Designed miniproteins, single chains, continued (4). Designs and how they scored, part 2

Each design is a single chain, and the fold is of that chain. pLDDT is the mean over its residues in the fold that is shown.

## One batch from the design tools (miniprotein)

Design m12036
Fold by ESMFold2-Fast:
Parts: structure tokens; C-alpha cells; sequence
Structure m12036 (fold): chain A 72 residues (1-72)
């Protein structure tokens, strides 16, 4: 169901972050943001929630990349 699929997506996100070599605090922040969006979807359509999730993930990924670039 939608909730199970969303939880699997959050778990996959953590795994991808670890595989990409992201710091644990960045991965935790990304996962926490996804969990907040998941809570919000109780009253939103699945398509709208997926669009918001995609935008939020892109913003967080860009921030993580910027932080990594600044460390180099």
C-alpha cells in the first residue's frame, strides 16, 4: 500500500546516501525531511506528495553536494 511504498522509498534513500558517501548527518536530515512529507500526505493526493518529495529531495541533494564541494 501507499504507506508501505513510502517507507520503502525512505529506506532506499538512506541506502543511496550511504552508497554515495554522504555524511550520516546529511542522510539523517534527508530521511527526516521525507518523513515529514509522508505525514503531510494524509490529506494530499499521492501524485502531489510524490512531486513535493521529488522537489525536496533535489533541494537536499543540491545542498549536500554544495557542502561536500566546500569541504574540498
Amino acid sequence: MAREEALARIEAMRAKGEAAGLPQDVIDALVAAQERVLEAYFTASREEVEALNKELLAALAAEAERRRAELE
Scores: mean pLDDT 69

Design m12037
Fold by ESMFold2-Fast:
Structure m12037 (fold): chain A 64 residues (1-64)
Amino acid sequence: SMVEPLIEALSSPDDEVRLAAAVTLGRHAAELDAARAIPALERAKSDPSVAVRVAATEALRAIR
């Protein structure tokens, strides 16, 4: 499972890295055991980047 590096990437100082992590978790939710990322994605809904907030919201919808 690649979920642990993606959870860590959601805390990256680089907003492009956080965005890529949120998008990947949403697109591959069933394959990645992405439910483990729910707390990190909930925090990402408050991210300073609008793109990251949108991607985190969509990822949470895909997981649930």
Scores: mean pLDDT 82

Design m12038
Fold by ESMFold2-Fast:
Structure m12038 (fold): chain A 97 residues (1-97)
Amino acid sequence: EEEEKLRKETIETLKEVIELVRRNDIEAAVEKLNEQLAKFEELLKAGNKAALEPMMTLGVAMLVIGVALTLVTRKKVPEEEARKFAVEQLEKLIESL
């Protein structure tokens, strides 16, 4: 089914993003999320409503990374702890799929 295919693509993207975050390659992680979001946006514009939940999930992943980066920038948490938090939240997103 199309929904199953898009769910698998979302999980694969999140796994790649987790590995990039673990390597502290935040720029590449954001680029990977943006590329997949653009792909799902085109599917939604073409009338494929099955892309909506995948897009929302990737949006949450982007928010998680943004929050972690903001906490480091504001010196509220060490970079290592922010990275561990982001990985943990992204892994929970995969578990919820």
Scores: mean pLDDT 84

Design m12039
Fold by ESMFold2-Fast:
Structure m12039 (fold): chain A 72 residues (1-72)
Amino acid sequence: SEQLEADVLAALADMVRAIANILKRKGLISEEQAKEIEKLVDRAVQAAREGNLDEARSLIDEAIKKLNEALK
């Protein structure tokens, strides 16, 4: 169901946020990088809540991409 997909996407976005916060606390990424990822995650959660599942997926992908780039 779309509701289940929305819930899963919101949970995935929150996991990305949690990972970014851990990496920031450990000094592995900058505060600016963590903030950028957090903004994408916040937008993804909102998109999922509004039923914009394609936008939510795109924003999660972008957040993961930013997290991966920050770790290089």
Scores: mean pLDDT 86

Design m12040
Fold by ESMFold2-Fast:
Structure m12040 (fold): chain A 65 residues (1-65)
Amino acid sequence: MKVPGGGEGADRAATALAAQGAMDNAGAKRLYEISLKNGEITAEDLREAAPAATDEQVELAIRQA
């Protein structure tokens, strides 16, 4: 599934995961760059950038985007 809102959505999703302790600054930067380059971010991109995140944390981050 895709993260809504493009680059802004990617930033919100990364912020939500970071607030849960599941994403660091490097992962957040990578997601934003992918969003700018491709116009979208997927749930798989979120899982790759935040390997410590659970499926529930990823789903919540996408909802907050």
Scores: mean pLDDT 71

Design m12041
Fold by ESMFold2-Fast:
Structure m12041 (fold): chain A 80 residues (1-80)
Amino acid sequence: SENDKLVEKINKQIEKLREWVKKNATPEQQKRVEGEIEKIKELIEKLKKEKDPRKQAILYTAIALTLAGVEFDVQLQIKK
């Protein structure tokens, strides 16, 4: 389904974030990012179960903003 494509896109973004963090972040920063990823996974499970297209859009937006915030925060902490 279209919703499955959105979930796949989010999962690929999470994988890229994990790879980047393993190369660039401290162990403490990696642990914090993994904690935020766990919260994002809870939202992904809600998205998978949601049948209303409007609610799917809201959940997707919430996931995308949360993930972008995590990426921004860890990059800001590493920025020289």
Scores: mean pLDDT 82

Design m12042
Fold by ESMFold2-Fast:
Structure m12042 (fold): chain A 71 residues (1-71)
Amino acid sequence: MSADEANRLAAGAAVAAGEGDAARAREYMQKLVEAGVMTPEQGEAGVAAAERGDAAAMGKIAGESLRAAGL
């Protein structure tokens, strides 16, 4: 996965969580996990944040995962 693709998925997850669309946020997080940018545990934490409508926590989890992956 390219850095641009990972950043678009992370941004999409945060936007979806902020809009209250937890299902769409979950889809973006699952793609990051499948691509190896995010661990399954980080993905689960992101899904939990999206289910709460916590866009800030979602953005933090995604951003920290991308940074750890060197993206």
Scores: mean pLDDT 79

Design m12043
Fold by ESMFold2-Fast:
Structure m12043 (fold): chain A 99 residues (1-99)
Amino acid sequence: DPEVRELLERALELAEQQKAGEAVIELAKAVGLLTGDKESAEKAIELAKRGYYYEAGEILLETGEKSGDPLARLLGEAALLLGQGKFEEAIRLLKEALE
């Protein structure tokens, strides 16, 4: 899906700049598109905008796991790692998701 790919590329660029909150917001949009769970995605975006990056990542990982979509789960895991300040690990997962 071209839209999901663009969101992942943007999230990767933001993660490489250590912009955790902005990267998590882009991942929340991608998880929302993959799962159709717009309410959980919007909740995660609002939390990330308020600086609650860890809580945003927890919601996205739970949403991805419940969806059964492997990519959505991977993106939720990357978002949680970003919320923990684990940029190198998150970047590795995002690169795996792109290729």
Scores: mean pLDDT 90

Design m12044
Fold by ESMFold2-Fast:
Structure m12044 (fold): chain A 75 residues (1-75)
Amino acid sequence: SPLEEVEEILRRFEAGEISVDEALERLIELAKRLGWDDVAAYLEEVAKLKDEAEKRRRTRLLGQLMARELRELEE
C-alpha cells in the first residue's frame, strides 16, 4: 500500500539506510503517482535546500504528513 511505502521510506531514512536525497526522490515519485502534484512540487523545493539539517527536518515532516493523509484515505 502507499501508506506502507511511506512508512518504510521514513523508517529507512531515520535509520540512515538511505540518504535524504534518496528519501525525497522516493517520496516525490509516490506523491506524483498519487496525483498529489502540490506535495510533489513542495518536496522538489525541499530537495533544493542547501541547509542539510533543515532539508532532513522538512523531509521527515512531509513524509509524516503523507502517511497521515494516507491513513485517513485507507481507513
Scores: mean pLDDT 87

Design m12045
Fold by ESMFold2-Fast:
Structure m12045 (fold): chain A 79 residues (1-79)
Amino acid sequence: MSEEEREKAKELLSLFDLDRDGKISLAELRQAVELGLDIDVSDLDRDELLALLREAINKALNTNISDEDFNEFMSEVIE
């Protein structure tokens, strides 16, 4: 994952009032995906939630961030 892709992902997450404290909770991430994609995420685990968020970011930014790079990035920003 490039520095540019990382910064764009952070900018998108901040639009949902996330990452303001430098860390994102799993609950805040669920709310962001639910609001952004208008889907029910109540029973999704962390990996499923991250996969949906990655697809949404890749589609919105026209990027191709890998599963490994995205999961590593999110592991640094999720509490």
Scores: mean pLDDT 70

Design m12046
Fold by ESMFold2-Fast:
Structure m12046 (fold): chain A 76 residues (1-76)
Amino acid sequence: MEKAEELRALGEKGDPAAVGRAVQALKSPDPETQEAAARALGEMGHPAAVGAVRQALKSPDPRVQEAAREALERIK
């Protein structure tokens, strides 16, 4: 499983190969991992991530929802 801290580091580095890993992490049952993945995708700003980040908005965790909203604004 992905660690939330590692996902945050991937977003900061802007590694394009990390986009796929962050998208998979959004499907994690762990809300901390989902939050980190949404933030990482937002920092990378890749338009292909929009669909996956939109799925994160449906998370019951308010931290994940907030991270997904911020990510969508950054991707545009």
Scores: mean pLDDT 71

Design m12047
Fold by ESMFold2-Fast:
Order: sequence, then structure tokens, then C-alpha cells
Structure m12047 (fold): chain A 82 residues (1-82)
Amino acid sequence: MKAKVTVKVDGEVVGEAETDYDEADDVAESLLKSKFPGGKAIETSTTIVDDNTVENDYTVYKADGTELKELGKAKVTITVLS
């Protein structure tokens, strides 16, 4: 089963790929790491948009000395294609 993965930051598409559905989460992680080098993405919410589409909201953090600093917020959309 094919899926399309789209990563948005501040409403702008920063990464997009088509992959097998089973690999969609790994592809999303790779796109997030490309946008936020050295950051760790923490999922904050999941929304089922329709029968084929799920949106996950993330907050991305990076270690800054002894604390975690927020780098930004991202939205990952996974759409099943067939």
C-alpha cells in the first residue's frame, strides 16, 4: 500500500515523499531530521482527517546545555494512495 508523507513547518511544506505505508513513519522522521538537525520530534496530537488521511502534530526540541529548547512545531500528513 502506497502513502504520501508531507511535513509542514509554519504552514510551509518543507519535505514530501511517497513510500510504502509501513515505511511512512520512518520517512516522516527522516524529513523532520533534515529540517531540524540534532532535534528530537515529540508527537503532541493525532487527527484522523478522513478514511485515507492522518495528521500528526509535533514539537521539536534540541538539547541546550542542561535543558531542552523548542526549535519549532511541525505537522506531518500521511495520505494512503491505494
Scores: mean pLDDT 81

Design m12048
Fold by ESMFold2-Fast:
Structure m12048 (fold): chain A 87 residues (1-87)
Amino acid sequence: MEEEEKKVNEFIDYIKKEFDETVKRAEGLPLDEQIRVLEETYLRLKIELDAIASASSPEVKEKLNQFKRELEKKVLDYIESLRKAAA
């Protein structure tokens, strides 16, 4: 359980880094393509989170579900920011 929690924290940091790197990588693309890349990356990361959560202890599952909500909000807020900047 404690070793699992450490791996989960590392995985959460990995997901955060992947999303931030995707944002930077997409900056040179047209707006519609940036949004598509961000949405596709979010869906992939969500699937990975759900897979790990399903195999985890209840404590770890709760932590992953909380992080999943935070990630969803971050992604949606960023996409809205891009749309507003283009207006």
Scores: mean pLDDT 81

Design m12049
Fold by ESMFold2-Fast:
Structure m12049 (fold): chain A 59 residues (1-59)
Amino acid sequence: SMLAISQQVSDLATQLGQQGRQQAQQVDQTVGRDKGLEVSGQKGQQSSQASQEALDKAS
């Protein structure tokens, strides 16, 4: 069964390599989407802050 253990170790190494590739692909896709959401969130936050400041000055 030493051969089976060797195969398990090799399979694990393959899985780690696949995981690395999947992470690289995920980063590419996630960064693209996260950047869009980050910019939108930042603009929304600034708009809300400006509106609140305007209301505070008007009251």
Scores: mean pLDDT 66

Design m12050
Fold by ESMFold2-Fast:
Structure m12050 (fold): chain A 61 residues (1-61)
Amino acid sequence: MLSLGEFLDELKRKGGASREEMIELAQRMTNTDREGAEKVIELMLKLGLIELKDGKYVATE
């Protein structure tokens, strides 16, 4: 299972991710279905850990 730190590091390495890539990463982190992964992405956006820029999700730090 992917840790939150590993998730954010992978996102930084990619330079940004599409919605589908984010769902795949969130599923690897939480071991859940697509619906659960989408909720995790919504929570990360709300917490300011990631943001959406020009259709890509990026880490804020």
Scores: mean pLDDT 79

Design m12051
Fold by ESMFold2-Fast:
Structure m12051 (fold): chain A 103 residues (1-103)
Amino acid sequence: DPAAAQRAALERARQVVEEGYKKGLELKDNPEEARIEVDKQLGRAENLLLRAGPAFAPVIAELKRAGDRISEAAQKGPEEFVKALEEAYRDVMRAIDAALAAL
């Protein structure tokens, strides 16, 4: 069932994004180190969705937008980094939930 495989990919991407969010918060007092670890997890989520097929282009776009926002905020300090991380996490999770609902 293609829908079951797509659901599994989205659920795994969701877990990877959650792990990245938690790691980003753990390292929040060093925003550049936190950004590097978050970028690794965002890249893992993107690769999982790319392998699942072209249907997840909107989620992949949101992952890329999250990476850009977090990278910019890391230059501004810990408080701005945490705000960007929380907003990006919310937006990415919303996109994943919408994709799951469409299956």
Scores: mean pLDDT 88

Design m12052
Fold by ESMFold2-Fast:
Structure m12052 (fold): chain A 62 residues (1-62)
Amino acid sequence: SKEEAIELARKLARLLLRQGRSAEVVEESTKQTLVNEGIDEQEAEEQARKIVAEAEAELAAE
């Protein structure tokens, strides 16, 4: 489902950020994951941006 795709993308974004990858690289990887899961490219770009920003904030709070 779309919700499952977004949750997978959130987990992947957190993992990549913890590994030290840049937000720009993680946003592109997250967008590609969402597109591969069947989400439209424009929506995937918007969601990837939000997911990565949220993941950065969550990691900063740890």
Scores: mean pLDDT 83

Design m12053
Fold by ESMFold2-Fast:
Structure m12053 (fold): chain A 74 residues (1-74)
Amino acid sequence: MSKEELKQKIKDAALTILKDSVAKGQPQLGLRSAEAFARHEARELVELGLISEEEGKEMVKEVVKEVQAELAKL
């Protein structure tokens, strides 16, 4: 699996977490949970040696930006 495919999977899962929480009337919990998920997944990939710490940080930054943008549209 490529780094781009891993990033897209994490992004899709984080957006699903956000949307599920918004549907339950908990948008701020959804934002925090989606951000925590992205950070956890990136940390695990770094620990496994699949990506560098810098690549993990950039991946989290991009996923968090997308999650915040989706919440702002709601």
Scores: mean pLDDT 82

Design m12054
Fold by ESMFold2-Fast:
Structure m12054 (fold): chain A 95 residues (1-95)
Amino acid sequence: MMRIVHVETDEEERELVRKVLRGEIEVDFIVLPDGTVVPTSISLENVRELAERLGVSELEVLDRVQTGEDLYRLMREAGLLSPEEWALRDEVFAR
């Protein structure tokens, strides 16, 4: 079953990402303020892997995630992003 959440502001996007990472909600797709649809495989497990690979606390990972782009960059740095997921980031967040 697909779970889709619409966000209208950067603050809503950040809060949604943090809730997904904390395992409070599960989301399959995020609809950004510009109408762009971004698939998400973000989970509490991914936050733990990021924290372990980067050598930081889970809370520090959550504090560093201000936007979906920030999360994607962190996941790339930790080696957790596939080429397909990184390409999607370029399509969504490229300027």
Scores: mean pLDDT 61

Design m12055
Fold by ESMFold2-Fast:
Structure m12055 (fold): chain A 74 residues (1-74)
Amino acid sequence: DDLELIKETLKEELEKRYEKFKNEELYKEHLEKIDEIAEKLLKEAKELGLDVKDVVEARREAAALSHEELLRRA
């Protein structure tokens, strides 16, 4: 299940960030976005003929940066 793999990877990365920062509000905000992002990434991967793992890796990095950016602006 490609969608589940994407969601699980994004959630694991978010959980690592939450453990470090302990920001519940930011954690919940990112959790809600994971479902939408995962569906979009799966569609893009299939349209571009990319390996789902490669797309997940790229998004994991982007999600980590986004989380830090939100903390910096807060």
Scores: mean pLDDT 64

Design m12056
Fold by ESMFold2-Fast:
Structure m12056 (fold): chain A 90 residues (1-90)
Amino acid sequence: IQSLKDQLRNLVIQMLQTLLGVPEEEAQKIADELVKRLEEIAKKLKIPLSTLLQGMINMLQRKPPPDSLSQEALDAISAELERAVERARA
């Protein structure tokens, strides 16, 4: 789980810095908030956090989602990525 959290944080930080020019400190803060929100979503949807984290990692890498993720979970992942990008633009 910690490895997946670290991988996701690194991917989000790289995305925010490369695409939006966000400073490292701010990108880290946004990535930390995103991981925390995914932990809350995993609890609400009663799915393993590891599965939800892998789903977002796959989405960021343009890979297919894990077969175990529902459409509701995929929609939640997409919404959280959009929120992170919106925060970076503000």
Scores: mean pLDDT 79

Design m12057
Fold by ESMFold2-Fast:
Structure m12057 (fold): chain A 73 residues (1-73)
Amino acid sequence: AALEEQAEEAARALRETEPEEVERLSSLQNSADIEERMAAVKRLAERLIRTAEELGLDDLAEWLRRLLEELLA
């Protein structure tokens, strides 16, 4: 499957498992504080990576880890 399809599957599973945490982090992602936004993006990405690994979406998990290293380092 395409990475986009895997991302949608993982995101749906994460929202179903931890809906309140996803909403909280998404709200922080819209903060005017850059540091709060970056921390929220990092936490969402880490949870999405874990969900992808649990679903066996290894290609997505590896891609997200690389993306997180490049964009948030």
Scores: mean pLDDT 74

Design m12058
Fold by ESMFold2-Fast:
Structure m12058 (fold): chain A 100 residues (1-100)
Amino acid sequence: LEPGVVLATTPEEQRIVEAMRELSKERKVLTVDEIAEKSGVSRATVRRFLDRVVAESGREGIVFYDGERPIALRVVVHDDGTVEVRPFNFLEFISKRPLR
């Protein structure tokens, strides 16, 4: 059983993932407004990305940016549009990811 993984592919999506990672250090539940403010990305673009996460992985999935410094977050996108970032072992995830 591999978790549903959604790739962040655009610079805007990378900024969203980075913002969620930073905000998750202070709280577990994030709003679209907080993510938009922290990332410098519009609320509409944040909502579009979260809609894509739900479409590709369901309400719970792993958001992954496979860059020079990879970022992975386990997220739950709630019906009210809030995002819960759940703890997971990032190093274990990176170590177990398939080589393409």
Scores: mean pLDDT 76

Design m12059
Fold by ESMFold2-Fast:
Structure m12059 (fold): chain A 94 residues (1-94)
Amino acid sequence: MQLSKEEVIERLRALIRTLYAQGRLSREHADRLLSRLEEYADMTVEDFLSELLEVPKPVARIQAENLGLDPELPLKDLGKRAFSALERYLTQQA
């Protein structure tokens, strides 16, 4: 079951706001991410994680694979379960 691009954008917005509220993103980084939500919905899991976590793409790929996600799949093409797993991982990391 695929999420719509609009649902992905709103869930990414909520995720970024949650990470900012947890002190895990600077205001400047959160604002940059929020300005590019349309782009991120079409971005691969590995490219999005690289931008979100400010890590090199190979590190982001390993993190995606550890979650059982296809790192080369666009975020909009993630199934609802896979997207929820990504959200849980990112919000529970500390």
Scores: mean pLDDT 82

Design m12060
Fold by ESMFold2-Fast:
Structure m12060 (fold): chain A 71 residues (1-71)
Amino acid sequence: MSLLEELLEVIEGVSVRQFLDMMRTAYSDEELQLWRLADAKKLVERFRKMGSSQSDIDDFVRWLKELGVEV
């Protein structure tokens, strides 16, 4: 839960692209899949409710799919 809030704060404070680059550099895809699978749909829904652009949401969904997460 705390990680979900931190991710939303980072994405609102920086570009989605910069966030993705940081996460891909710091963590393996396998590590990201394990903790993201549980929160993927919740993250996407929260982004929509917060008024994120469709382009930013699409970039985030692409990242999740690259990790093997179904959204």
Scores: mean pLDDT 60

Design m12061
Fold by ESMFold2-Fast:
Structure m12061 (fold): chain A 65 residues (1-65)
Amino acid sequence: MTLNVEELESIRRVVEIARAEGKITPAQADAILAVLDEFIERAKKEGKDIPLTELSRAIEAAVAA
């Protein structure tokens, strides 16, 4: 499974809503959004979809740090 820019932006919006609703901590939201922004920029520059497994691992690593 791979994610295009539009799908990544949709996930980003869900994370922003979760932050606004207090469902996740600001620190967790900031970490996840930073990872998503990096992958969105990469997808735009390379014109390639992002593997879901790569995105999931990056988010887990960022939140665990």
Scores: mean pLDDT 82

Design m12062
Fold by ESMFold2-Fast:
Structure m12062 (fold): chain A 92 residues (1-92)
Amino acid sequence: MSEELEKEIEEKAKEIAELLMKIVSSESLDEEAKKKLIEILGEEDFKELVKKVLEFLEENRELLSKMSEEEVLEYMRKKIFEIAKELLKKKS
């Protein structure tokens, strides 16, 4: 297995998570962050990422309601990272 490919996937997944968290935590949509996400993932994978994140939030709504805002943001960041890694691996 190529360690170089795995490292590149992890770096891209981290960037995706940071960009999507920027959009989610902003009072307004960060159009530049959205454009960068579409550039990295493509439009279809970007839509799949958003759908999976929304499904995760709905399924875990009761758990998330008991967390602080800071804990929710960190939990979401980790989940977005994992979903992004899976999407990037599927393309390789």
Scores: mean pLDDT 76

Design m12063
Fold by ESMFold2-Fast:
Structure m12063 (fold): chain A 80 residues (1-80)
Amino acid sequence: SVEELVQKAEELEKAGNHYEAGLCYEKAAKLVEKSDPEKAADLYEKAGDCYKKAGNLDLAKKAYDKAGILALKLAVEKVV
């Protein structure tokens, strides 16, 4: 479940396994992207933070870009 993936990511972060934590947050984000895009945006941002801490700047940028696209889509949906 999404909650299990978030729990695992938090445990991995506490252990210093930032890369694996980022993968778990990204997987959780993908699962809720259609049903809860606001939560997905938050989870992509957390994945980006984890990838950044791991030194994987390309993955961090991609995760942040996904969060930004979802945030923009939500803003446009409210105006239309």
Scores: mean pLDDT 83

Design m12064
Fold by ESMFold2-Fast:
Structure m12064 (fold): chain A 85 residues (1-85)
Amino acid sequence: MLDILERIGELIDQLMQLAQQLPAPDRGQVEIQLGLILDNLFDPKKAIDLIDLMIEQVRNSSAPQDLKDQMISILEELKKLVEEM
C-alpha cells in the first residue's frame, strides 16, 4: 500500500511538471483536476471517474500531440494504481 501511494505521488509530480508546458487555459483546468484527483484518492470510483475526465480534457486540449500522449500514458498508469488500492 505505501509503495502504491509513493508511486502515485511520483506520477502526480510528473503530471504537474508536464502541466506547466500546457497553454494557459488548459494548464489551469488540468491543475484543478489534479487537485480533485488528490482529494479523492481514497475513493477509488470517484478518483477513476476524475482521471477519465482529465484524460478527455488533455486529449481535447490545444497542446502538442507528444505532450498529450505522455500525459495520457501517465494518467492511465495512475488509474491502474488507484484500481489496485
Scores: mean pLDDT 83

Design m12065
Fold by ESMFold2-Fast:
Structure m12065 (fold): chain A 79 residues (1-79)
Amino acid sequence: VPDLQLGQDAQAAALLYKETPEARPPDDVLARLRAWAEENKLEQAVAVVDALEAATRVDAERYEAILAEINAALAAEKA
């Protein structure tokens, strides 16, 4: 089962970045999100998180993709 706490932290970070694109999520949150996404095989989320860490410039659509992957993974675990 995915770490629900990490999933919630990731959603909060994604929402924060969506509202304030100039302020990316903290490095600790990005690192944990990347590890969680790797364990759950969310390849698009991993790539976008890596881009966030490297460039700090990601449009809202890319962040929406992370949220969609996280929500899909959490929903699948409840199935």
Scores: mean pLDDT 58

Design m12066
Fold by ESMFold2-Fast:
Structure m12066 (fold): chain A 61 residues (1-61)
Amino acid sequence: SIASPVETARELARDLYARGHSREEILAVMEAFARAAGLSPEETAAMLEEAERVFDELEAA
């Protein structure tokens, strides 16, 4: 199945975190992806929220 924007954000955020990217850099990549993909403001907000959640969970571990 085609991944949802939230699923894409989760996978991409985990990958970027593993590569040593900061929260700011991860969020910038999500915003650029959403813009390139033509996502709605609501879909973009959902992706950014998921990316922040993933980053916080990984940092707390």
Scores: mean pLDDT 84

Design m12067
Fold by ESMFold2-Fast:
Structure m12067 (fold): chain A 106 residues (1-106)
Amino acid sequence: SRSIITKLLEEGAYAIRSALAQWREGKISREEFLTQVEAIVGRIATILKLFADETGDKKLKETLADIEDIGLEIRNLVRNNAPDEEIQRKVDELIEKIRKAAEHLE
């Protein structure tokens, strides 16, 4: 169901935003933040892949590739000890891509 997928994407975006807030407030480490983001991205990628494969939706396949690429960029930024603001900017980009995927499914 499109409505179920949309809800899962919205919940994933919320969870990423929550993890970002927890890290920026010093409640979790940078490494714990990365672990949470990677787990959420993995769940979203699995859901989008299954739905895109089932429907043949090329736009969803392109959005999935973008989400996976941004996730890898976040991993590299965190592991290379990039500035917090650069990591935050990339996470905001990830959240926006997930939001656009949800809008596409409306």
Scores: mean pLDDT 87

Design m12068
Fold by ESMFold2-Fast:
Parts: structure tokens; sequence; C-alpha cells
Structure m12068 (fold): chain A 80 residues (1-80)
């Protein structure tokens, strides 16, 4: 479905962002605090855009997935 494709695209994009941030932290080019803030800012931005763009039921599914994903990514970054 179009909604499932959108969700998959968002999840894939966030995973790639997290992997890039981890590499930058390992290279000493980004702090853990900056990476965590960047993930929160990206989540906030995506949710703001999507709130006016997708139906409420699709938005709720994306919001839940993004919150769970960002929470996991923060834990991964904190362990570096």
Amino acid sequence: SPADQLIEGIMTGMELTKERMKKLIEQGKLTKEQAIQGLEDEKKYLLEVLRSTVPPDVFERIEKKLEEMVKKFKKEIEKI
C-alpha cells in the first residue's frame, strides 16, 4: 500500500541517518549529544510535515514507529 511504502521509506532513511551519525562519532567529528539532538530534531520535523500531509491513522502509525526507532537509536549512540 502507499502508506506501507511511505513508512518503509521513512524507516530506511532514519536507519541510514543513524549509521552515518555513528561513523561521524567514531571519527570524532560529531558528539553523542549532537547526534541525539539531531535525531530528535529530524523526528520533530518529519512529524510536523506528516501531520498535515497524511491521514490521521497513517500519521499515528508513523509517529509510533518513529518514536520507537529514535528511542532505540539513542540507546545505540549512548553505547558508543
Scores: mean pLDDT 85

Design m12069
Fold by ESMFold2-Fast:
Structure m12069 (fold): chain A 74 residues (1-74)
Amino acid sequence: MAEKELEERIRQLLQQALQDRFQTGSVSPALQAELKAAMDDLRKILKKKAEEAGKESGIGKLIEAVMKVSEKNL
């Protein structure tokens, strides 16, 4: 349940970063730090949830891969 709220926050931060980059050509370090922290928190929550459901029987790996891709693109 907390994951949905955290995902929404991350989307908002990503939109702000994208708009900032288009408007000024850069994104503030504070915004980058907030994004990284939120994504790390989300990853921990999702990984724990996936391990409860299937001991990383596929769900955990999927979640980890998605989070890594998001990190690399920023």
Scores: mean pLDDT 69

Design m12070
Fold by ESMFold2-Fast:
Structure m12070 (fold): chain A 97 residues (1-97)
Amino acid sequence: SMEREKKILEIEIELALAQIQLSVVKLAVSRLDPSDPNYEAELRENLEVLKKVLEKLKELLKEAKELEAPQELIDEIEELIKEVQEEIERLEAELAA
């Protein structure tokens, strides 16, 4: 249906935005100097951004499955969830060190 196609397109747009957000965080973190007095605070701010991206992606995955979206789209959302989770774990490990 046209309504289903519109909702799938909205999920694809939100997925693209989440991919951009992950890339922006990775770039921001790569530019951080551990000797900077703001280093830990900036890591925490980027970690909070990633946690919000992760929650959004989980909602998109649920919506995509409910709409019976193409398996390729579901797989792309699941892959991005894994990448975001790995980056969260990496930043949490850095903060624990």
Scores: mean pLDDT 91

Design m12071
Fold by ESMFold2-Fast:
Order: structure tokens, then C-alpha cells, then sequence
Structure m12071 (fold): chain A 78 residues (1-78)
């Protein structure tokens, strides 16, 4: 999970559209984390963002869900 979170963070902050797509294609974990991070940058209502994030985190293996939620929460206030 730590490697997938680092990859998702790297391409989310510094990657272009192709780099994000490539990272998402390489890992389902990275794919769902990137979808959750993308919601934070969208113009959607906060309630929709929260639901979208929850839906994508819930698709991760249970052992990864807590760490992924903590990672996303870190970015909610940035």
C-alpha cells in the first residue's frame, strides 16, 4: 500500500494525464486512489466528493482502506 500511495501522490501532484492513466493501468489500488484524489480537485459539491472518495476506497482490499482514507484526508485540507 505505501508504494501505491507514493506512486498515486507523485503522478497526482507532478504527472500529466498520460502518466496518471499509465499508473492507474499498472495498479487497481493506484487507480482507485487517483479517482479519490481527483474528486478533491473537481467542482462537484462536497457531499458528492465525500461519497465518490468513500466508493473508491471501499473497492480497495480491506487491509489497505484505513491507510488510504488517512492519505486522502491529508489532501482534503490542502
Amino acid sequence: IEEELKLAEEVFKNGDTEERAKAAASSEVVKHVLEALGALKSSAPQSFKDLWIQQHISKLPEEYQEKAREFIEKYKKE
Scores: mean pLDDT 75

